# Designed miniproteins, single chains, continued (5): the designs that were tried, part 93

Each design is a single chain, and the fold is of that chain. pLDDT is the mean over its residues in the fold that is shown.

## One batch from the design tools (miniprotein)

Design m19223
Fold by ESMFold2-Fast:
Structure m19223 (fold): chain A 75 residues (1-75)
Amino acid sequence: AEDAARGGAAAYAMGKAGDAGGAASAWHNTFVSGQLEGSEDAARGGFEGYRAGAAGDAAKAAQHGLIAYQGGLES
């Protein structure tokens, strides 16, 4: 839960700053951590954020980041 939440917070910050590539990398790590920690919401948010960031959509990556961060905290 902690690693997924931290990854989500970092990706949200990068996405909000317009760093889609950085957000994508942080989201991939959040997806993996969410799966290992059993946080389905963090894993789902991480995967969707990764896809958005890889497509260059920093704003969508940030939005999914916030969802993954919240899911990680609730786990």
Scores: mean pLDDT 71

Design m19224
Fold by ESMFold2-Fast:
Structure m19224 (fold): chain A 74 residues (1-74)
Amino acid sequence: MRRSLEEIFAEVDRRVAEARTLSPVERVERVQALNREVVATVRAEGYSPAEVAAVLRHLGDAQAAELARVDAEL
């Protein structure tokens, strides 16, 4: 069964939030690993180009926010 975009976004947000208990370096590594995993999954599961683009945008926004947070902690 194919997950909805809402379910994918919720999972990404949840996993990013879980990473906030980690050190700055480990958080960046976890978010990068999550991005690779999710991108591979949505491309393999036959999502449309527009849906893949929406997921990539959400992942990019989440990563940028976490990098900005890490920079503020340094």
Scores: mean pLDDT 78

Design m19225
Fold by ESMFold2-Fast:
Structure m19225 (fold): chain A 92 residues (1-92)
Amino acid sequence: MDKGEEGKEEGRRGREAGEAGDGVAGGRGGIRGGWLASRNAEEGGDPEKAKEGAEEAIKGGLAAVRTGTGKGIILGTAGALSGIGAEFLASL
């Protein structure tokens, strides 16, 4: 699987974990998804896949923040910011 698809899948797993109330897994999934989406954008991969991965990372980060745990808020914020960074890189 390419890095764009892998980033989207990691972000999606993070979102599902966050929605299930696991703020730590949700935040970590968002961070990994955002990083992979950023790498896909930087390495000249498919920009649409990078944007999709960034969107899933943002959703995963926000779901982690919504758990209301201190770790979920910290890791979820980092995941959302990673997704925003990936979206910015994909837009260049």
Scores: mean pLDDT 73

Design m19226
Fold by ESMFold2-Fast:
Structure m19226 (fold): chain A 73 residues (1-73)
Amino acid sequence: LREQIRRLIEEGKRAAEQGDSKSAVEYATRALELAREGGMPEEVISAIERGRVAAEQGDYDLAVQSLNAALRL
């Protein structure tokens, strides 16, 4: 995983853990943009997108789980 993308995912995960939907969505969106631009595998892109959508819906557990999945890839 690219270092810049990893940092954004970690910050998004931290925001989701704190129940900060706005920050979680913002970091996940930026990570998603960079992942798409960098041609990251579909599994990484899908995991970040799932985390972003979960954070938008206030499902912080799913957001954290999905972002953790992206970090493990």
Scores: mean pLDDT 84

Design m19227
Fold by ESMFold2-Fast:
Structure m19227 (fold): chain A 95 residues (1-95)
Amino acid sequence: MEEEIQKRLEEIEEKVRELGRLVQEIQTAKGEKLDELVERLKELSEEILKELEELIKEAEKAGDLELAKQLRQAKKVFEGNVKKALEKAEEIKAA
């Protein structure tokens, strides 16, 4: 019955999986390829964050405060993971 919210969550999950693959590829990348992957990671992260913010607003509007709370927590965890991935990419560039 939350068919629209569920579909949007599935789309976000697919993007998060793609981001996970980028993080793994960054660990073995060098030079120009590493720069390209970091740029793509930043762009995809911004898209995911925007979609999460929109979904939080829709959950609040629907009165699903528990879903909104879970999504805010997921956003915070996601932001932390992105920050760590970017820091690791800078370490790889410095090596």
Scores: mean pLDDT 81

Design m19228
Fold by ESMFold2-Fast:
Order: sequence, then C-alpha cells, then structure tokens
Structure m19228 (fold): chain A 85 residues (1-85)
Amino acid sequence: SPEVEKALEELRKLLKELGFSDEQIDDVVRAARYLAQLPPENKLIAVRLLTEYVLQVAKEEGIEVSDEQLEKIRETIERLVDAGA
C-alpha cells in the first residue's frame, strides 16, 4: 500500500536522524512491515511493541531519544499500523 510505504519511509528518516545504522533501520522497518499486517484488534499492542523495540535498540547503542522524538516515532508507527489495517 502506498500509505504503508510512505509511513515506512518517514520512520526510516526519523531513525537515520537519530543515528541508527542502516542495518538497525532495516531491522526496525522489517518488524514494522510485519506488525502492520496484524488484524486491527492488535493495533495498540503492535504500536507498543515496535516503540519498545526502537527504544531497546537506541539504549543498546547509547542513542538518547527525547520525549519529542519518541512522540514522533510513536505517531509514525501508529499511522503505519493504521494504513496497514
């Protein structure tokens, strides 16, 4: 879906600006594409799990994510899951 691809591209840009490596971005995008295919009833769980995964990767790499950046990531993931449903 064009809307899913647009949300994935936005997610890639946000993660790249934070300093994620291309490999880490590819892993997050793969997970995001998988979660976007889940039924609508699992949408809130999918958003939470992917957001937690992004934060875990950031923590392991010593990347600090501000509350504003976290909110942008969460909103982008929410739009992605909405578009995939």
Scores: mean pLDDT 82

Design m19229
Fold by ESMFold2-Fast:
Parts: structure tokens; C-alpha cells; sequence
Structure m19229 (fold): chain A 56 residues (1-56)
């Protein structure tokens, strides 16, 4: 449980960082595309961990 909660917190921070960079007009569009892909991956992992935490 504690390791899952820690992973969730880390993923939430990573998603926030990606969202901030995607919103930043100084970041190149090519970098934003990669950040959006990374964000989608983190969101999928976050959802899976949240589901595992609910079942524990």
C-alpha cells in the first residue's frame, strides 16, 4: 500500500510537470508532442495503480 501511494504521488508530480511544459509557449512543438505521449503513459500507470489501491 505505501509503495503504491508513493508511486501515485510521483506520477502525479510527473504529470503536473508535463502539463506545465506543454502549456509553456517557449517549449518547442516537437518537445510538446513527446511530453503529451509521456503524459498519456503516466496517466495510464496512475489509473492502474489507483485501481490496485482500491482492491487492496
Amino acid sequence: ADSIKRSIALLQRAIQNNDDLIADPSVPDASKAKLQETRATFQAWLKKLEEELKKA
Scores: mean pLDDT 80

Design m19230
Fold by ESMFold2-Fast:
Structure m19230 (fold): chain A 77 residues (1-77)
Amino acid sequence: SATAAALEEPFRLLERAIELLRQGRFDEAERLYEEAVKLAEQLSQGLDVRSVEPFRAKLEAALRRYEEVREEVLAAS
């Protein structure tokens, strides 16, 4: 069963990936993004119906934020 700390890990990785995007470290950011997505998929499989919907909604918002920052940084370059 996933702990509360484990459920926060994909979001921590995405926040770090956003920091790397702002530093121009695109390859490292992409690696952390891929790790976050993979971890989130694994964690989602272990969640009940009540927990999975809020988790997926939060994940979708976090992934959109990463993509928006990536587009913003690339447009500014």
Scores: mean pLDDT 84

Design m19231
Fold by ESMFold2-Fast:
Structure m19231 (fold): chain A 100 residues (1-100)
Amino acid sequence: SAALRQAAAALRALAATTPDPAERAAGLARADFLERLAAARSKEEIRELLSEVFGVPASRFTDEQIEELLARLEAESRALLALVAELGPDPTVEQVQAAL
């Protein structure tokens, strides 16, 4: 999904402006997750990624749960991109926090 890749890039840029190291690390981790989801070529690759990220067996994720998660993350990614576009190239930390 182009939206997932663009949202990952936006999150990395926002993380660079975040003064809190823990919030910055969380933002970078979320960006990495979205990039890896966007790069996945099969539901099996997505299931393995979810198993790695959540620390549960890949078999715990049904195809339906994966499809619902992807639809939700794509919608959230599109919403994030719309908010980032409204905030412009130099958003304040307060504007970013209010948007999330």
Scores: mean pLDDT 76

Design m19232
Fold by ESMFold2-Fast:
Structure m19232 (fold): chain A 80 residues (1-80)
Amino acid sequence: SKVEEIFEEIRELFLEASKKMSEEEVKELNDLLSKFVDAYQNKNWKEAEEYAKKVVELLKKNGLEEIAEKFEKLVKELLS
């Protein structure tokens, strides 16, 4: 499905991001992603948007602006 394709693309982006982040930052990234996925699956769209925003902020803080932009675009497709 389109949703499954988007989640696979998100997974690939996070694997790329984790190679350029510290172990502690990767743990934070994975925690935020888990919370985003849980909120999305429970149809808590506002909570999903809030966790997605925190993911974007963490990626940008680590100099991963391109990955952050790709993730934000994928989230907009999921939530529209």
Scores: mean pLDDT 86

Design m19233
Fold by ESMFold2-Fast:
Structure m19233 (fold): chain A 61 residues (1-61)
Amino acid sequence: LDISEDTTVGEIVNDIAKLPDSLRYYISDLTGVRFPKLSDKLSDLGIDPETMKKFLEDYLS
């Protein structure tokens, strides 16, 4: 997965092929933003791309 600061929540949701709820709850817990938008970039939410990569690795395992 090619994740960067410009990667959107929606792009990640499409890559994991699961309901977006789990990812949205994870982002909410990480950032304090209760309902992140699919159009929000990781940089907009203050999320480190490496942290997101680790979450996705753990989620897909």
Scores: mean pLDDT 69

Design m19234
Fold by ESMFold2-Fast:
Structure m19234 (fold): chain A 91 residues (1-91)
Amino acid sequence: SVEEGIEKVGELAGKVAELAGKDEEVLEKAEEAIRALEEAIRAAPLSEEVKRRALELLERLREAIRKGDAEAAEEAAREAARLLAEALAAL
């Protein structure tokens, strides 16, 4: 289900935040991935409101990963995944 997918994305983001707190290479790769996602969102045919919210959530995710805050990373990733799932359902 979509909700199970959103939950798994959150769990993955939490794990990445835990690992990034212990491994600088993981942190660098996570930041690289977030930059790629930001670029994809800016280029996507989405409303400016959806883009703004998605970019804000990616910034929250970046901050959480930098701090090693697994719970904050999980929450931000789940909110971003839900937003994108809703945007896809509107197609």
Scores: mean pLDDT 86

Design m19235
Fold by ESMFold2-Fast:
Order: structure tokens, then sequence, then C-alpha cells
Structure m19235 (fold): chain A 113 residues (1-113)
């Protein structure tokens, strides 16, 4: 299932970003780990490239959130990141169902930080 492939890619992306957030790996190491695990699971290069870019955007947002003490501004950062993810995935030809799955997984992760 294409939707199951996208879900697995996002689960791997979130795991890699969590290792980064804990200080266990650098951003580059997290993205390399995501790519390696996704290839080992036989995911398509299209899905791997999208998951990598989403993970990078989520990491950038986490770093901005660490420097922000205003809760309203943190919510605006999250909302802007999710809109950027939607635009990117739509440009890359993902379905609206796939886009909303990715966005909801990213939202849940960012709101738990």
Amino acid sequence: SELEEVRLAMELAIEAVRLYAKGEVSEEEALELLERRARERGLSERVIAAAREVARLVIDTLEQMKKEDNEEEKKKLIDRTLDTIRGLLRFLGFSEEEIELIVEMARKFLEEQ
C-alpha cells in the first residue's frame, strides 16, 4: 500500500529526529540513518527523499522552538512548518491523503515537544 509506505517512512523519520532531539546524533547522522533504514525496508527513492526533507524541516523547527519562549509564537512556527510540508509534498505529487497523514504525524510529534 502506498499509504503504508508513507506511514513507515514517517515513523522512521520521527525515530531519527527523536535521536537528534536527545543529542544522540547530529542532523546529518539522523538524515543518513533515516535513508539507510528506509532503503533496508525497500522504500522508494521518491518516498525516502520526501521523508528526508520533512525530517530536516522538523529538525529546523525544533531548533527554532528551543529559542522561543512564547507559546503563541511556537504554535505559529509549527503551523508554518506544516504548511511548508503540505506545499512541498503537493509539489512532489503526493496525494492529499498521503499529505494529511504526513502532516498529522509531524504535528503530533512537534506538539509533544
Scores: mean pLDDT 90

Design m19236
Fold by ESMFold2-Fast:
Structure m19236 (fold): chain A 63 residues (1-63)
Amino acid sequence: MAAREQQIVQQMQEVIRQAKAIGIEQKGIQYTQQALIYMSQGKYDEAEQVVKQGEEEIKKAQK
């Protein structure tokens, strides 16, 4: 994988792991699935934005 693709995949795995730890695994999966769809279309900027949205949802759930 190109470095950018590998970075996004690692971030997606971290989002799923954190979401599972706080009890919102299904929501984490939804964000990572959307990111994978964007990546399959070559839309890496959109994939990164979706992963960031997943990270923010995890952050909100921890408040």
Scores: mean pLDDT 79

Design m19237
Fold by ESMFold2-Fast:
Parts: C-alpha cells; structure tokens; sequence
Structure m19237 (fold): chain A 96 residues (1-96)
C-alpha cells in the first residue's frame, strides 16, 4: 500500500503539471500571455506549498500560497516573462 500511495502521489503531481501546461498553452494560443504567465507562477508556488505540507510545514505552505497570489497579481501587471520568472525563483528560494 505504501509504495502504491507514493506512486499515486507522484502521478497526481505529474497530472497537475500536465493540466497546468495545457491551460498555459491554451491561454498563449489565445494571445493571453500575461494570464498564462500568472497561471505558471501560481502553479509553481502551489506545488512548492504542497511539498511544504508533506514535510510537516503548514506555515511555510500558507506563506508560499500567499506569495503565489501576490506574484499572480504582479504578473498580470508586468510585461516581462524573464523578470517575473527571476523574481519568482528568488522568492521561492527565500521562503525556505
């Protein structure tokens, strides 16, 4: 059961990643590049928050989700993918 549960959790993470990638691709195809960027940033921080929860760090998970919401709002206001990706990576690292 344990090995099957671990495999199921890994499959769920991959499925969530694939779903986000599909939504991002659809938004980009529709010319909604800022919304696609916002979704990518939020999804990245949500997965980081889930890992924090798995490690027994619910306070860190809550902080990462709050950062995800703030970065999502910033992405909708900002024109540069590269600048936002750099800022998001820095904030995720600092949230350790």
Amino acid sequence: DEAAREAELAAERRARGAAVAAEVAALEAAGRHQEALALRIRATLEEAARRAEELGKPELAAKLRELGRRLEAAALASPSLEELEREAEKLVREAE
Scores: mean pLDDT 77

Design m19238
Fold by ESMFold2-Fast:
Structure m19238 (fold): chain A 79 residues (1-79)
Amino acid sequence: DERRETEERLRRVRELIERARAAGASEEEIKTLILVFGEGLSYREAAERLGLSPSTVRKRVKKVLKKLGLTEEEVREIV
């Protein structure tokens, strides 16, 4: 069920974003999470949207995930 899978993924993404906000993530860090995990963009595509390098996008993602006690691999299992 594609709709159920999408709804479950969106729920997990919303929970991740809310946890990031509660942990003190900046507006720019939240935007980065929405592009990568909400919209499913690659680091390169998110970087093009934000006017950053892919390396900078990856560093932002890792910084926020560290605040949440998660790795990139762990978050991919969640969302």
Scores: mean pLDDT 80

Design m19239
Fold by ESMFold2-Fast:
Structure m19239 (fold): chain A 63 residues (1-63)
Amino acid sequence: SDVDIVDEALKTLTPEERQEMVDRARERAKAAGATPGSDEGLRVMREAFIEIAKEKLEERKKK
């Protein structure tokens, strides 16, 4: 599930990598025009965070 992917990324990544994920998710949410802190903004940020987590896990898997 999406929750499992995020949990796995949080266990696997360093604190610095986790901060990068959060920053990138915020940037994607802002680019989408979602209001920060709104239900829509949280949904967009969560979707972006899941995608970034998948990308990071795939990168780790290749190495």
Scores: mean pLDDT 74

Design m19240
Fold by ESMFold2-Fast:
Structure m19240 (fold): chain A 120 residues (1-120)
Amino acid sequence: MVGRLTAAEILAAMGDYEEALELVDELLKEEPSSLVYTTRGKVYMKMGDYEKAKEDFETSLKLDPNNPWSWLELGKLYKKMGDYDKAIKAFEESARLAESQGNSALAEESRRLLEEVLEE
């Protein structure tokens, strides 16, 4: 149940980045979690602020290093930054963790993104 995080993602998708960040920043004061940091990182990625996005995804992984979604988003970030070696490692880790946790759909998506980077 993540209604306020979903609202922040919708605001970011609409281009309302300031309102999305205000909402996520309030959530971080109330509930600093891997999921909240991953959501703010996604907002920063949408804004093109890859440095802040990277910091948030790295903080998310410090809180929960076994979260395959955080690894997936970090891989997408590295790909956008042109850091293909780091993107490959992040997608491999996302696929490994998703598979170990029984999330075959996420593991398949991570492997698809890994193959896409390797084909470039």
Scores: mean pLDDT 84

Design m19241
Fold by ESMFold2-Fast:
Structure m19241 (fold): chain A 78 residues (1-78)
Amino acid sequence: ELTKEKVEEALRSVLPEDVEVEVLSVEKLPDGRYKITLKVDGVKGVAILENGKLVGFKTEKPLPDELEKRVLQALLGL
């Protein structure tokens, strides 16, 4: 099963050491999808995974392009 610790480890493996990463929640939805709520360098984001695929990702503010690419890479690798 997908856990906060697994998501945080994946994000930390791709993001620079000086970037703050916090996984706020990982929720298994009734339909089997996972809802991940996270913060990267103070920016809150929500990702939706379905059958191991990233089907949605939104942030409250635009992330720098390089950080967004790394976050997407980590989430796609889950």
Scores: mean pLDDT 81

Design m19242
Fold by ESMFold2-Fast:
Structure m19242 (fold): chain A 89 residues (1-89)
Amino acid sequence: MELEKLIEEAKEELEKLGVPLPESPIETFQAIGVLLTKKNPGLPVEEYKLKAYEILLELAGIEADVSKLSEEERQKLLREALEILKKKE
């Protein structure tokens, strides 16, 4: 529920900024990170990364509990999610 609302808000904010889904996976991840920082300033960088992973996975339609994954597994799923999002463009 919270995640679905965050996804819709992130999508609306990207559309408001006139930023189409970037060709670069890194730029997409950074854009989500900036939006999260603006909404909840002062959180540790690791928490912003975790939330950005959750949002990207949900946008790609991937069900995963990111908090239970290793950093290597998170990076692997992130690459898969970004490839899916690139194809949906």
Scores: mean pLDDT 62

Design m19243
Fold by ESMFold2-Fast:
Structure m19243 (fold): chain A 77 residues (1-77)
Amino acid sequence: SLKEKLTQARIEATQHLNLLAASAPTSAAARALVAYSFDEEAGKRLMAEASPSDAAAAQKGWEEYKAYRDKLLKEVE
């Protein structure tokens, strides 16, 4: 059913976000990536205070997560 597909997609999206955060090169990059998942403005604020390399890593992880999430949503629709 659609409900089961949506539930599975949410589980997979959450697991992928957790893997990206765990694979981040620094704790600062991981925190910025997690902040993006709740609020893009919060993520941007953390990146503004981070080093350029941490900000770049967090931005890359967030773009990879969004691409993965969008693919899962298309499969459900």
Scores: mean pLDDT 77

Design m19244
Fold by ESMFold2-Fast:
Structure m19244 (fold): chain A 65 residues (1-65)
Amino acid sequence: ADAERQARIAAAQARAKAFMESLVNGAKPVPGLTPEELAAARGFVADHGPLEKPMVPAISAPEPA
């Protein structure tokens, strides 16, 4: 029954992607991210700084709508 484990891994990967998006955005709240994960992202950004390089700090990525 490796399919059940694969589904759980896929869910964890989706959360990891949301967490990384939060880190790149400077620890902004992302829908689907838990409060604990958001707090961890904020802690990381506060300790190490945001992952994105300060090339265009005034512009945020456009939302995929």
Scores: mean pLDDT 66

Design m19245
Fold by ESMFold2-Fast:
Structure m19245 (fold): chain A 93 residues (1-93)
Amino acid sequence: SLEKIQAEIAVLLLRNPGEVVSISELARRFGISRGTVSRLLRRLREELAPFGVEVVREDGGYRAVAGPGHREALLHYEILLGIAKIEEGVARL
């Protein structure tokens, strides 16, 4: 699901603040279009802003700038990723 992919991208950004995550690499990794990756990253930028975590465009990708709510943001997306994995498992029953 796109919700699972978005949570996985968020966790990648938040576990390695300051590291650029490539749009092309994410598109290849998740088997989705570069346009879809760009949309998911723009949405994450909006969702992370309330946590005080900035998502900045750099060198064909995006990186997270650690902020005061960084730990809370990471926990939030790890929980969402866990839920998405459970939902995907149930859908395969």
Scores: mean pLDDT 83

Design m19246
Fold by ESMFold2-Fast:
Structure m19246 (fold): chain A 78 residues (1-78)
Amino acid sequence: MERVPSVPKEEDLVVGYPVELRDPEGKYYKGQIVEVGEETLKVYIPEFGKVLEVPKEEVLKNGYYELTGEFAGYTILF
């Protein structure tokens, strides 16, 4: 299923902000922001037991971030 993410405001990016992780097959997993830095956000996805680092500027620009490395092909949506 295709989803168009809305672009969040910087003031809305707080600890507890809900996010969704989309896998390469189109399945969605729920998560939340657990840390807000100046340049990075840390997001926790309970189903994977993982904390992911996401560039804050990419989220504020696009409303999403395409993951790299171990999670290449996954997209995190804000």
Scores: mean pLDDT 79

Design m19247
Fold by ESMFold2-Fast:
Structure m19247 (fold): chain A 71 residues (1-71)
Amino acid sequence: GEMEEKAKKAGKEAAEALARLKAELRAATGQEPELRVELFGKEGGVTTLTAGDLVARITVDYLKGEVKVEV
């Protein structure tokens, strides 16, 4: 249904954002980013990437179908 399509799209967008941020942080710092994942389930979750002094966060809301990226 529409809710399943929103969740799939949000999951794909989050995965693409994760891959992009890993590459960007690696290029900027020369360090492999460390990942912390919280609350990934039916409602959503947060992935935090840390490389040197840089921190990026990806927030996924499966109910809204939204992905937010903060650096």
Scores: mean pLDDT 79

Design m19248
Fold by ESMFold2-Fast:
Structure m19248 (fold): chain A 62 residues (1-62)
Amino acid sequence: SLAEEGRRLAEEGIRLAEEGRLEEGDRVATKGVILLQQAGEDEEAARYGAEHRRVADAVLAK
């Protein structure tokens, strides 16, 4: 489903950001958030988007 694919991509984008692959992580996480929004999972999309931003900010602060 779109929601399952969106969750998978959002989680993958967060993992990429944790590894320091910030540009790729941003692209992948954004695709996941868009798929969750298309599936009507707006609250979940917002939570994943916020989590990705927090992880990316933490990596950049190192």
Scores: mean pLDDT 87

Design m19249
Fold by ESMFold2-Fast:
Structure m19249 (fold): chain A 90 residues (1-90)
Amino acid sequence: MREELIKVLRELIERLKSLELNATGQKLRDRAITGLEMLINRLEHEKMEAEKAKEGAIQLLDSMITQAEKAGDEKLREVLEEGKARIESV
């Protein structure tokens, strides 16, 4: 689970980095990436239980999805929703 979760989080970060977004979308993407990178760091250093990191990632993505919807950023919202589904499957 821990290694699988780290892999899924890293794949989501790379997908987010590949998106062509406007200034608002870029700020939301950067906040999402920062939060996901912090979770990866804690998982790699065994400072966080994998279950808690998974819950934290889902909560972060739910918040970012809501903000992307309010911003009208359909591309960012879709990628975040796909990422959330992949995290939930780990």
Scores: mean pLDDT 87

Design m19250
Fold by ESMFold2-Fast:
Structure m19250 (fold): chain A 80 residues (1-80)
Amino acid sequence: ELSQEEIIEEQLYEELVKLSKTKSKEEVKEAIKRMVEILLDKGIPKEKIVEILLKVAERLEKEGLYELAELVREVAKELE
């Protein structure tokens, strides 16, 4: 059984990988910011969103998607 955080992490990971194949770097960063806004509007605390983004970035890095991982880390830093 996956926690809500693990489900969100998986969905963000898969959506970002999909977007990275068809969208520019700028469009992908905007999409990450939009996803963050949606999560905040749903009442998920900012600190928890940062944790999820950092886990997504770690997974992207492990799979060799370094540029995408860096974009996710940049958005996480902007939330502080």
Scores: mean pLDDT 82

Design m19251
Fold by ESMFold2-Fast:
Structure m19251 (fold): chain A 73 residues (1-73)
Amino acid sequence: MVSDAAAQALADALGVSPEEAKRAIETGDPERLQALVERALGGPVTPEAASQIAGNAARYAGDDEAAERLRKA
């Protein structure tokens, strides 16, 4: 189960809404995650870089399930 803390940490890191961050984590869609990170950074990123950024945010929030899910995306 994805925690609100993981969604909030990702939202804060990327400058997006917590609802948008939570949806990206719950779906595990690599294209959606990559698009969110690209929007936040203002340029293209690899899927691996996007997963690493999101996984680090979730781990910082203490949500190991969300961190693992995001890294597999």
Scores: mean pLDDT 70

Design m19252
Fold by ESMFold2-Fast:
Structure m19252 (fold): chain A 87 residues (1-87)
Amino acid sequence: MILSDEEIEERAREIAERAVEMLKAGEPEEKVIEYIVEEVLKIHPENQERFLKILEKILLELAAKEKLDLVRVGRILSKARERVKES
């Protein structure tokens, strides 16, 4: 899927908000990673790296605001990035 810069930011925010809700609901780390990877892989390959950087920034900002475990969130993002790169 080819996205404009504005669409990339909007999509990243939607994914980050859902990931935060999954974490607040007590979903396993692996399920959150799987969700992020599946959503990123729907983005055009040329935009995936930029999308991951924007998603990482937004997700960490939202997680900090919600007082979630930032070490856990960072680990989730790191594992998701690795899986996207290997796909």
Scores: mean pLDDT 82

Design m19253
Fold by ESMFold2-Fast:
Structure m19253 (fold): chain A 90 residues (1-90)
Amino acid sequence: KDEIVKEASELLSTLSVEQLANAAGVAYEVARRLGDKESAKLFEEAYNAAVDTGDKEKGVELASKGIGALKSEEDARRVLDAIRRVVDGL
């Protein structure tokens, strides 16, 4: 799980603030569908950090923490894969 969090953090840190907001939004949707309220809240906070303050560092930190808060490694991989699809389309 720590490896997936590191992979996510490295990927997210390469994104623009706008790309990070989109990634956090998709991560929120996936976490919500998984029923993981804690991770969904962290992704919502990451989105708000990106759009309200332009704070990329805080956005990356919160989104990475959201990945780490997911209940299983499988769920974390699923969220990261969803983020990668958004990044590849940007």
Scores: mean pLDDT 82

Design m19254
Fold by ESMFold2-Fast:
Structure m19254 (fold): chain A 95 residues (1-95)
Amino acid sequence: GKAEELIRRAEELLREARELLEELRRLLGKEQPLGRIIGMVLRAIGIILDAERIKEEAEADKEMPEEEKKKILELAEEAIRVAREALELAMELLR
């Protein structure tokens, strides 16, 4: 159903956000090509925008069970939080 699809998409975005943050943490103290860091910035922004869209889809669905809606919102908000942390770290690597 729609709720199951949104949960799956939100879990996928959270996984991608965590992987991006871990990759950025491994780059600390190392010189990197500017293009690579810009690519990581764009990936973080993409995750934030996709997670915000998932939140909007869940909030707009008046027939979705509240427990499923809450789970989607919590997963999407965590993905946004992790992706914002990744974005801040990527911006620090731009010199």
Scores: mean pLDDT 87

Design m19255
Fold by ESMFold2-Fast:
Structure m19255 (fold): chain A 55 residues (1-55)
Amino acid sequence: SMEELRRKLAELQERSDELAQQLHNETVPDRQSALRAQLAALDAEAKEILAKLKG
């Protein structure tokens, strides 16, 4: 349903905000790379959901 898709977007936004804050405070390159990869995966998932919401 559209409501379930909107809830998933909200959950992805919360996880993205959390990871972005971790990345801002991270100084170790390997951990920065891991956090960027996780953020990219969440962004890709959010785009898939947005595409479904559009039609």
Scores: mean pLDDT 87

Design m19256
Fold by ESMFold2-Fast:
Structure m19256 (fold): chain A 91 residues (1-91)
Amino acid sequence: MKTVQQLVDDFRQRGLDVVRRHQNDLDTAKQQLIQLIDETVAEVLPLLSDSKQGVLLVHVHAIKQYILAARSVEELLLVVESAVSVFKAVS
């Protein structure tokens, strides 16, 4: 079983790869990042206490809104780093 730290590190690498791979197709990058966040949340959530689960879900909702609002590759890269910070803060 992966630790929260390993899941967060995997998310960061995969998230950066998604944004770079789809730098000319922002909509595809956004869709794949949202899917990756949902996959990471599903793996991280059962490793957390009930209170931390609630905090994570609130911040994940905000991160998804930032992804949808992003207008550039640079903004998506910043959102990936913000998501990493959120996952680390709740672990």
Scores: mean pLDDT 86

Design m19257
Fold by ESMFold2-Fast:
Structure m19257 (fold): chain A 87 residues (1-87)
Amino acid sequence: SAEEEAIKEELLAEVERLAAEARRRLDQATSVEEVNAIMAEYEARMTALARRAAALLSPEQVAEFEKHVLRLHNELYDLAAAKKAAL
């Protein structure tokens, strides 16, 4: 439905905002402990959004949401790993 599409779009926008915040914080991180803390906070916030998506969206829309989340998750984990290797 149009309402479900609007909800999905808002949830995806929040995912992108959280990913952008995590990326900015990772760029500024100066220790492995700080990188791990940033990623733990990102994971907790993403888990909350995934639960909201599961409650509000159809299974088909949840699948599309999860594909987008996985892409951002992989990008941030690669960035975090590279950052830790450089510290």
Scores: mean pLDDT 87

